# Designed miniproteins, single chains, continued (3): the designs that were tried, part 13

Each design is a single chain, and the fold is of that chain. pLDDT is the mean over its residues in the fold that is shown.

## One batch from the design tools (miniprotein)

Design m8450
Fold by ESMFold2-Fast:
Structure m8450 (fold): chain A 69 residues (1-69)
Amino acid sequence: SMEEAKKKLLELIGEILRIIGEIFDLDLQIEEAKKKGDEETVKELEKKREELKERLKKLMEEMKNLDVK
């Protein structure tokens, strides 16, 4: 149904936007940690950023597959 498809698309868009915001926040935290010379925190935050980036890629592929129908 069109209503179900639209709701799913909005859910995916919402999750994508949320993750983009989280990546932006991590980028700011990484810069602050770098300024403080906290190499351990930088490493952990970069790992979290990469995990979010992979999740974002997966969600964008799901959105693309819904849109092609």
Scores: mean pLDDT 83

Design m8451
Fold by ESMFold2-Fast:
Structure m8451 (fold): chain A 117 residues (1-117)
Amino acid sequence: PVTLTESGGGTVAEGGSVTLTNKISGNVDGVSLVSWWRERPGEPLKLVASITSDGKTYYSEEVKGRATISYDKANSTATLNLSNLKKEDTATYYSVAVNIEPVPRLIFGEGVQLTVV
């Protein structure tokens, strides 16, 4: 019932910035949290940032000071801005939503590739 449609990514220069966007559709009123996760080559999936529906944010230590997450409930759009990109930011980025109605569920997007050169 909830679908995540991701955009952004591609090839970006080291030191640059990127905005990853997640358009949320379906039963958006049940969404309590939106997060961004990444899978780097040879590494496990890791949390990058999250935002709750009431605006509370979390940032991992690897991106703290370089990342901004926002959630526009009116437009059902969550964004992750990453600045001062490093080659280690090269990864597949997944948006993940938590829908708590009728039971708690994790909903994954298809993923977007970011390559820092």
Scores: mean pLDDT 82

Design m8453
Fold by ESMFold2-Fast:
Structure m8453 (fold): chain A 59 residues (1-59)
Amino acid sequence: MELEKKGEEYYKKGLEAFEKGDGKTAGEHYMKAISLYNKVDPKKADEVAEELAKRAAEA
C-alpha cells in the first residue's frame, strides 16, 4: 500500500521532469517508481519500464 503510493509519486515526478525536458531526472524518478512497483505489482513495473525505454529512445 505505502510502496504503491510512493511508486505512483515517483512516476508522476518522472512525467513532470520529462515535460520540462529534464530526461536525466525523469529517468531517475522512473527507476525509483519501477523498483517500488516491482515489490507490489511486477506487471505495472514492467509497463513503467517499457514506457521509460520508449521515451528515452524518442529523446
Scores: mean pLDDT 78

Design m8454
Fold by ESMFold2-Fast:
Structure m8454 (fold): chain A 119 residues (1-119)
Amino acid sequence: MKVVAKVEYDVETGEVRVEIRPLREDDPIKATLPTATAKEGEKVRPGKIEAEGYELYDTFEVEVEIDGKKYRLSAAIAKKKEGNKITFYVAVGADTPEQALAGAAKAAERAIDKIKSEV
């Protein structure tokens, strides 16, 4: 399953809005993420970012634990900055919806922290 976290950050107010949902065809990040859980040494190759003003910001791995089992998932992040507003998309692929949702949430938290440190 492929899931995206859409994050909108307002630098002036500090407001953060997060929506986690299935990846749509119209999303800026068209990462063809594998649906399978990443194996040791595997990295997601980010797909083409096909939206004006969005750039590939980062790719990283997140570890999630479900029912005592650890899964390593790959995340790709697309970012756009317009004045005081920063919008970014975090895309994650996994074998199950539960893994993909957990991975997207964890990857979004890491991306938010990194972006806040850069403003």
Scores: mean pLDDT 70

Design m8455
Fold by ESMFold2-Fast:
Formats: sequence, structure tokens, C-alpha cells
Structure m8455 (fold): chain A 98 residues (1-98)
Amino acid sequence: AEEDLLKGEYYFSQGKYDEAIKYYKRAIEKDPKNARAYLNLGRVYEKQGKYEEAIKWYKKAIEINPKNKLAYRHLSEVYEKLGKTEEAEKWKKKADEI
């Protein structure tokens, strides 16, 4: 829950990505509707260069909170990093509609 989310954020700030993932996954287990935990999990995978995993978790964050403009922006940025310009433009346009 909130304590697991805060611990995840702490470890993320320290660059301890495996610990951050562990605590964000625990936050999701306790509250599967916690869009912030899904967003933060995507951000950790993105920092690790695990772009396919980042996309998965950003899409889940959007599913839980369709008005999460930040999740759409991160998703667009990850598609750009993968060289998928058309997909990146699609998600950027969706972000701009929010």
C-alpha cells in the first residue's frame, strides 16, 4: 500500500531499481487499482532500458487512470527510443487530448 509505494520511490531515487520494482509490485498486490504504482514501475523499467516492460506497465497505468497524461507522455517517449515513430506520435496525440 502507501508504505510500499514510498519505499519503492525511495529505492528508485537511490538507483536501486530491483528493490524499487519489489516494493512497487507489493503496492500493486495490495491495491491493483493504484495507477501511480504502475506508472512508477514503468519508469523503473525505462531507466533500466527494459522498454518492452516499461510499455506494458505504462499501458496498465493508462487502463486504471485514462486521464494520466504523464503515462501517455512516457509511453510516447519509450516508443521513440525504440524507433517506433508512428506509435510515439499516436500516444503523444492522446496525451495532448487530456
Scores: mean pLDDT 86

Design m8456
Fold by ESMFold2-Fast:
Structure m8456 (fold): chain A 106 residues (1-106)
Amino acid sequence: KREEIERLLEEAKELNKEILEMLRKLGHEELVEKVEEVLRLLDKALASEDLKEVHELVLEALLLNGEMLRMAGDDPSVPPELVEKIKEASALLTRAAQLAQELIKE
């Protein structure tokens, strides 16, 4: 399960890097700042040996992804492909959080 969490976080990180590149090309400064924060939280989670810390960092990243999804949905200049990538990242992080919580309960 720990290896699965790491894989999910790495996949979410790569997807958020793609999101960052797309947002920078659009000049959407506020969303750029949010995805940069998500990437920082994911880097901390990947570096952490504390599963409870990983879980909390992933939940923080999920909250930011939720804010990003709301902002992107309200902005007609944001392409649907970018909205779908944010949804995919959120799904990966949700699964990682569920697995981390399951391991903590053991």
Scores: mean pLDDT 86

Design m8457
Fold by ESMFold2-Fast:
Structure m8457 (fold): chain A 59 residues (1-59)
Amino acid sequence: ELDKFIEELSEKYGIPADVLRELVDTWGLSKEELEEWAKTMQRVVANGREERARQAAAA
């Protein structure tokens, strides 16, 4: 059950399932905590991509 949830979360937020599984194994995160972490990480990654895009545009 948890593995299925991790796979769905991985596809939804673009985070490798291995990373999400490691968080559960290491810190025992609940499904709710894992999803909130994934949402936060997706926002961080999106912000990083925007910053890199500005730099790559050679402005």
Scores: mean pLDDT 72

Design m8458
Fold by ESMFold2-Fast:
Structure m8458 (fold): chain A 63 residues (1-63)
Amino acid sequence: SLETGAALARAMSPELPDEAIAHAVALVRAGERDAEAIGRALTERFGVPLALATALARLLLSL
């Protein structure tokens, strides 16, 4: 589930802000399927490095 993916992301990448993980989950639930678009949104809003933000998005989209 997306909740399991979010919990795993928090455990494995403590450098990710909780707000960024929550926002990524919300975008996926809203129907966003483009990992790069999600990654850019997280970088722009939370300052997360683009590679890390895109990896989080790909993880959530694979669930």
Scores: mean pLDDT 81

Design m8459
Fold by ESMFold2-Fast:
Parts: C-alpha cells; sequence; structure tokens
Structure m8459 (fold): chain A 56 residues (1-56)
C-alpha cells in the first residue's frame, strides 16, 4: 500500500471520529511497517499528526 493511500484512509477515519489517540498512531506505524522508515513513510506519519491537530 502506498504512503498516500495510508494517509487518505487515516484522514477519513480521523475525520469521522475527530479524535486521535496514541494507540491509533501506533497501529498505523505498525501497519505501515516502519521498522526502518523511508522518507515517504515518515511523511505519512507527519501528515497524520498534522492533520489530527488541524481537526482537533
Amino acid sequence: MSPEEIVKEAVEKLEKSKKVTDSLVASLITAAGLRAPSEDQMEVIRALEEYAKKIM
């Protein structure tokens, strides 16, 4: 799955709940397989955190 797809799905999920938890972020990191994060994978995580701040 591409980083852009992960961000899109997570953004839609966050919009529905309008809430972010550490558990959600950890689950997304695990799902993205970020043991050795590439720049693209780091962009996914950063975009999720910034979007969460925007909707909260």
Scores: mean pLDDT 59

Design m8461
Fold by ESMFold2-Fast:
Structure m8461 (fold): chain A 80 residues (1-80)
Amino acid sequence: SMIEEVEKLIERLKKEAERLRASPDPRDQAMAEVIEWEIERLKKALEEAKKNGYSEEDIRQKIVEINQETLARVRELLAA
């Protein structure tokens, strides 16, 4: 299910954030903050999906939107 796919994505992102947080590099710390923001955004979207009975297509579209927002934040970070 799309819910299970989102939960698996959150777990993969948590692992990535933990790796980056283990690094003393401030750039890795900044990237961890972006990923942690994405995780929280995905968690909220998952809660909304469960509350409102979103279809698999609605959930997929929401993931695409969150991914685009995350990429914009990554671009801002890299431009600094």
Scores: mean pLDDT 86

Design m8462
Fold by ESMFold2-Fast:
Structure m8462 (fold): chain A 62 residues (1-62)
Amino acid sequence: MKVLARAVAVVPATSPDELALRPGDLVLVEEEHEDGWVRARNLATGAEGLAPRSALEPLEEL
């Protein structure tokens, strides 16, 4: 199931596969990877990419 989460850290997109995050951004987590990264969509920007799981606070399961 998808998880709604909130960014709790600044994440700069340093590669094209990474998702830029700012504290307070709402994101949908679509996939979790075993290395502690998630594939997510930033709901403020519409961008999709990889973000560290540690930068996200889960809010609810959708």
Scores: mean pLDDT 77

Design m8463
Fold by ESMFold2-Fast:
Structure m8463 (fold): chain A 110 residues (1-110)
Amino acid sequence: MSEVQKRSLEILEELIKRETDPAVREALERARELLEKEVLRAKLAAALVLAEELARETDPATRLRLAEALVRVLEQENPLDIVPLLEALLARETDPRVRAALERALEALK
């Protein structure tokens, strides 16, 4: 496992420990499992899982926590290779709340 993957895993574990919302915790645990398996682009896959859960979630408090978790994971690692994916998701997104969360994730990478 790379130092980058170790750091992302540590961040996800801390977020899981503090999370009381079961839907947010489930999304974080799935992201952690993808990262732990050291699959090619596992970090990108983890970020995508969080973004997809955010897009599907309707509860505003849960959506905010998912967006904050996504920003937190991305903020520490500066993964330039996920910027095109986030831009593609933003280009296809029609929900203004999800667009705002994706825009904040992109800002965290600048």
Scores: mean pLDDT 65

Design m8464
Fold by ESMFold2-Fast:
Structure m8464 (fold): chain A 59 residues (1-59)
Amino acid sequence: GDEAAIQALAEEGGRALRAGDVARALAIGKEIETRFADDPAGVVVGRLLQAEARELLAA
C-alpha cells in the first residue's frame, strides 16, 4: 500500500542523508511529495526529507 511505499522511500532517503548524498535525498523527498501528493503523510515525509537535506547543505 501507499504507507509501505512511503516508508521504503523514506528509508532510502535516510540512507542517502547518512551517506552525505544530499542530491539523492532531495530527489527522493521530491519524489515522495509528488507521487503521494494526495496523502498528507506522504507530503509531510517528502517535505521533511527535503528540509533535512537542505540543512546539511547549509551546515
Scores: mean pLDDT 83

Design m8465
Fold by ESMFold2-Fast:
Structure m8465 (fold): chain A 65 residues (1-65)
Amino acid sequence: SLEREVALALASMLLAIGKRAMEKGDYETAAKYYEQALSLLEEAGAPDDFIEEVRKNLEEAKKKA
């Protein structure tokens, strides 16, 4: 579906931004983008294993922010 495809594409872009922020030590920014990506991935019905990986990255960013 177009809605699912758009959500997954947006989530991928947000994850890339979040990862870049993590690499720069900008944990607050990383947490915001990971949280947005996680919402889109859950809405799109992404695999549970992938959602859990992103959730762990979000938790790490929040702990370091």
Scores: mean pLDDT 85

Design m8466
Fold by ESMFold2-Fast:
Structure m8466 (fold): chain A 60 residues (1-60)
Amino acid sequence: MFRSSVEFPSPELAEAVAEEIRREYPEFRVTVEGTTVTIESDAPVETHIGVVLRAIGESL
């Protein structure tokens, strides 16, 4: 299992990105703590980066 954490400039953006990831990848365990989004899954960390970038684009 791989774990990645990404910090965002606001809690609202962090939650929006987390909800988008949960919608597209329900198999990922996504946790939000303030401005930090943590992803845990069996996918490698490089996959987490791509997923986060896509979710940011869809949240804007």
Scores: mean pLDDT 78

Design m8467
Fold by ESMFold2-Fast:
Structure m8467 (fold): chain A 68 residues (1-68)
Amino acid sequence: MVRAAQLIAAAGILVAAGEVEDAVELAREAFEIEPKDEEVLRILRRVLELDPENEEAKKLLKEVEEAL
């Protein structure tokens, strides 16, 4: 739980910095640790606001939504 929260916090910082690819990687790691964490969903939605064509973010978002 604590580890997933740390990855989510780091992903949020990366999204704010415009580093969407790194943010998606950290969000995926957080999802693998805690699949039902809604914060991963929030990060992925924010990534798609900045990069709507990001296929990796779209794919991961679908997996997160199916897990919730």
Scores: mean pLDDT 79

Design m8468
Fold by ESMFold2-Fast:
Structure m8468 (fold): chain A 57 residues (1-57)
Amino acid sequence: SKKEKAIETLKKFGLSEEKAEEVIKRAQAGDLEGAIKLLKEAGLSEEEAAAFAFSIQ
């Protein structure tokens, strides 16, 4: 359920479902830089992007 809630949260930030899933996939694989990059491209601040990426790894 954490994954589903994370996807819904990212969709509220304006990400597509495909982009939200890619963020989660990168973070869980340990690619925090890649996850943060996608979140920042979607309009999140660096602090918001980092906090989110760390919360889902």
Scores: mean pLDDT 81

Design m8469
Fold by ESMFold2-Fast:
Order: C-alpha cells, then structure tokens, then sequence
Structure m8469 (fold): chain A 55 residues (1-55)
C-alpha cells in the first residue's frame, strides 16, 4: 500500500478506531512525516489533527 492509500484508508476507518489505536496511528504518522515530502507532510498533519479531534 502506498502512503497516499494508507492515509485515505485511515481517514475512512478513523471513527471506528479505539483511543489506543488512534494514538498508535498518530505516533506512526509522526514518525512517517519525518521522512516524507512536503505535500505528504501536509496530508499527514491534516490527518493527525482529525485523529486528535476523535481522542
């Protein structure tokens, strides 16, 4: 799965994730962001903000 596909899939299932799963995804995305290009970093930041709203 590409990083774009992964981000899209997480957005689709975000509301069904437990708080523990949401935190694990946020941690993973923060690590992934460190090596991502600028456009992907923006997508990751947007997703992290959405996931934080669900916590």
Amino acid sequence: MSIEEFIEEIEEVAESLSPEELQAVIDFLNDLKKTADEETQKKIDELIEKLKELL
Scores: mean pLDDT 78

Design m8470
Fold by ESMFold2-Fast:
Structure m8470 (fold): chain A 122 residues (1-122)
Amino acid sequence: DKLKIFFAIFSETPVGDKKVDELIEKLKNKEKLSEEDKKILREAAEGIPLVASHLSPEQQRRLRLLFAVYLYLKNPALSIREVAEIFGLSPSTVSRALREAKRRGLTAEDIHAEIVRILLGE
């Protein structure tokens, strides 16, 4: 269930699925991810249109970009190219957004707060 995987990864809460729960721990520990781990992250990214169906297509694309930035800031073991592939973005788009976030001193927690604000329609 893409929606369940999305919320598990975003909330960092185990859901009783061994592969998903192990991935959450790897992300917390900033460990290198396997191809299976990246597949789970792609399934989570495919959950974005489901949780954000009330938002415009432009806001849904912005959410994908914010999640990509959030994931990279949480786990720098992922390359910009890998994060871009997971969210269906170009590496240059992710790289530009990361440079802007770093220039503005934004943390992973700041990006997480912005994602929540958009999802709640605030």
Scores: mean pLDDT 81

Design m8471
Fold by ESMFold2-Fast:
Structure m8471 (fold): chain A 68 residues (1-68)
Amino acid sequence: SEEERKKVQAEAAAAEAVGVALALGMTPLSAEGEVVDEDTYVGRVETDEGVLIVTIDAATGTITVELV
């Protein structure tokens, strides 16, 4: 179903953000994912270095990483 696909995409965005945090040598403390629209997904990870925000834009094929 459409709702199930959105949940899977949100979980995938969270997992991607955790993977990015680990690749940067950070310790993930918590993670969540969000579907913004049909082509945009955001993973958010609280780390020992700050909050890491990973935006996945499937329309452009771009992944943007921001530490706040």
Scores: mean pLDDT 83

Design m8472
Fold by ESMFold2-Fast:
Structure m8472 (fold): chain A 60 residues (1-60)
Amino acid sequence: MDEEIERGVLLIAAAVLLVTSRRSNGPKEVIELAQKAIDYANEGKLDEAREYIKKAVEVA
């Protein structure tokens, strides 16, 4: 898979989690995990970004 496409998908997924969690007054932990996923994806650390998205979904 193209690494750039994967990064884009992870960023969109994390952004959706962040926005949805904030709008629904969701758990603060989900917001923090989603933000960490965005930070890792921006650093090119796609494995870490993927792990944090998974953690955010599991907590939500």
Scores: mean pLDDT 75

Design m8475
Fold by ESMFold2-Fast:
Structure m8475 (fold): chain A 88 residues (1-88)
Amino acid sequence: MEEAREEFLKALEEAGVSPEDIEKVRQAIDEVEQAIKAGDVNAAISALGRLSNLVAEALKTLSPEQREKVIEAFRKLADAAIAAIQAA
C-alpha cells in the first residue's frame, strides 16, 4: 500500500492536479487504510469507491497522456488495496 500510495500521489502531481485536489485524494486513501486496519471490509470498499469517484473527476480535466499515467498508478493502488482487504 505505502509504495503504491506514494507512486499514485506523485503521478497526480506530475499530471498537474491541484494541491487541494491531491490533498482530498490523500484523505480518501487514508480512509481506505484506516478501514483496512479496523478490519471493516464494507467501510474499506465504500472508501475505495469514494476514492475512485475523486480520481474519475480529476481525469476529466487532464490530457490523454496524463490520464494514462494516472490510471496506471491508480490500478496499482487499487490492486494493493484489494489485496490488503482480502488479507484483513
Scores: mean pLDDT 82

Design m8476
Fold by ESMFold2-Fast:
Structure m8476 (fold): chain A 67 residues (1-67)
Amino acid sequence: DKKIEELKEKAKEYAGLGHLALGEGNIEKAIEYYKKALELAREVYEKTGDKTLLDQAEAALNALLKS
């Protein structure tokens, strides 16, 4: 499904932007991007049952908030 692939690509894009913001020392922007990735990853999970992106986004956000 092209719509599901689009959602996956957008989730990965926001996760990448979050990682880039962390590299730049912009923690607030990284949190914002990871939250966006998490929302999209939840929609992928709801439509497909695939937790891969959801688990990755949750792990990234939790690691950032605990660091």
Scores: mean pLDDT 82

Design m8477
Fold by ESMFold2-Fast:
Structure m8477 (fold): chain A 58 residues (1-58)
Amino acid sequence: SPKEKLEQLIEQLQDSVDFLRRQAERARREGDEETAARYEQAVRDLEGKIEELKKQLS
């Protein structure tokens, strides 16, 4: 169903968020604040997209 496809997409995007968060943490530990900030911004943008998709799920 369209709902199942949307749920699968949300799950896949959550995995991408987790990956990007780990990359941000790694960059921060390595002292690369600029790269960490870029990954953190990508996480925020993607979480906003996930939230909009979740609104379609009702």
Scores: mean pLDDT 88

Design m8478
Fold by ESMFold2-Fast:
Structure m8478 (fold): chain A 83 residues (1-83)
Amino acid sequence: SLISEGRRYLREGKFEKAKELFEKAIAEKPDPEAMYLLGEVYRILKEYEKAADYYAKAAELYRQQGLHGMAERLEQIAERLKK
């Protein structure tokens, strides 16, 4: 899958390739895991505002799926990045 391939590039330190694969995954289907992983890529690239935005988007999708604990953790991470 695009997410699995993106995770492989992320482990290899190929952040731009990982970013492209996660962006493609999100374009095909809104997926909170892909949004979270894109947030991780932006955090590593020190683009903290974009990282926070993707964590927030992932949190909203997790809330819609009933995964409130996951959503709250991602919202806290997003808030910390804006400080």
Scores: mean pLDDT 88

Design m8479
Fold by ESMFold2-Fast:
Structure m8479 (fold): chain A 68 residues (1-68)
Amino acid sequence: MKKIEEILKKAVEEVENIPEEEIKKLAKELGISVEDAKILLIHKKIAENTSAEDRELAEELLLKYIKE
């Protein structure tokens, strides 16, 4: 659990360090909101750092983060 929470925290931190202009460009390219583009990038970072077995737990944690 702590490992997955740490991966999520690092993924969020890495995405927050991406310039806002880069995120806006991605959002425009994909036809989605800036918020959705950030979420997509966080998902990608989590997927790169989790096993298939931990993916469901990472997705649940991300949903909690998104829902305020």
Scores: mean pLDDT 72

Design m8480
Fold by ESMFold2-Fast:
Structure m8480 (fold): chain A 83 residues (1-83)
Amino acid sequence: SKLEQYIERAEEAFEKVDKDGDGKLSAEELAKALQEVFGLSEEEAKQIAEERLKELGVKTLTKEQFIELARELAEQMLAKSAQ
C-alpha cells in the first residue's frame, strides 16, 4: 500500500514537472520530481538524477523510466522504515 502511494505520487509529480509537455524529464526536471515525491534535498535529488541518466546513457527519462526509478527508491525507503 505504501509502495502504491509512492508510485501514484510519482505519476502526479511527472505530470506537474513536465511543463514543456514533451513526455520526458531533463536532469533538472527529474531532480525536481524526486524532491516532490520523496522530500529529498535538491543536492540528493540532483545526484540521483544525474547518476540514473549516466547509467542508462540517456539525456532525459521517459515517464516509464521515471516510474521505474521511483519504484526502486520507494522500495529502499520502505525497507528502512520496516525496522
Scores: mean pLDDT 81

Design m8481
Fold by ESMFold2-Fast:
Structure m8481 (fold): chain A 71 residues (1-71)
Amino acid sequence: GPELLERLAREALELARRAGDEELVRLIQTMMTKDPTVALAALREILELLRRGEFEEARRAAQKALDTMNQ
């Protein structure tokens, strides 16, 4: 539901901001506004990657989600 999406997004945005990854912050915010359903699935993967410190893979996951939303 919306509460889960907001909670996952808040945690992902906090981790991205702490790392100084402004591009990842932008990608996450864009996903959330464009398609909440696809964003929810992508945020689960992005959070797992961020918790492992894999910022490049997190950016790729976010970009893949956005590309899916544009089809």
Scores: mean pLDDT 83

Design m8482
Fold by ESMFold2-Fast:
Structure m8482 (fold): chain A 64 residues (1-64)
Amino acid sequence: SLRDEIKEILNAAKTTPFVSQKLPLSKEEQEELLKRAEELLRQTTDPMLQIAAAVAITVLKNSL
């Protein structure tokens, strides 16, 4: 569901801009997550999911 996808993107974004201790996301993967988060933000009508997607977008943009 959109809710689950936004939560997964937010969790990935939270690990991306900080030191990854396992598998760091590449710049290309970060850009792909950003595009996906922006698309999900456009598709969702749930205000809570819009906030989560906006946070993920901000985090990913700051890490790029």
Scores: mean pLDDT 68

Design m8483
Fold by ESMFold2-Fast:
Structure m8483 (fold): chain A 68 residues (1-68)
Amino acid sequence: MAAEYAEGGAAAARAGAFETAARLSRKAHDLGQGEAHEYALKAAEAAEKGDGETATRYASLASIYAHQ
């Protein structure tokens, strides 16, 4: 589910596993809708650039919005 991939992306980004964070956030983007879809894309882009703090923040937001 989109929320589960976004949660995984946030956890991976927080752990410094940026390649995994980018992959999971891209998957959350593909499966998500609305704000969850947009935040997941921003998380993936941040992770791909090595910005762990931004990637963690946006992946967490994607997870929250996927549940709302």
Scores: mean pLDDT 83

Design m8484
Fold by ESMFold2-Fast:
Structure m8484 (fold): chain A 62 residues (1-62)
Amino acid sequence: MRKVHLVASSDKEKAEAMAEELKKEHPDAEVIATTLSAAEAMELKRELMAEGAEVTPHRVPE
């Protein structure tokens, strides 16, 4: 079973910082940092879930 943490932010540095923390907390999970919009991130989450992945979304408000 695939576990994915999806981080979305308009700021690459903030997205990468959060992804680094998540990767340390969940070494057995896949962490994806992206600058996608909220709508695009939601679509990506939907696609990953359709593949059978357990997706936990994280969003940086800035």
Scores: mean pLDDT 76

Design m8485
Fold by ESMFold2-Fast:
Structure m8485 (fold): chain A 55 residues (1-55)
Amino acid sequence: MKIKEYLLNASGELEVEKGSIVLIKDSKTGEVKEIESEGGKLEIPEGSNVVVLEP
């Protein structure tokens, strides 16, 4: 996989292609949530670091 996007302190909506793996790290706790995108917009919590891995 190639890293396509890295967003620091992301919040709001992010449009992601189907098949992408989105890693959402909470900047307060350090917890990482992994989401496989079905395409379309994804809600990002305030204070998150986001990495998008292209399929």
Scores: mean pLDDT 74

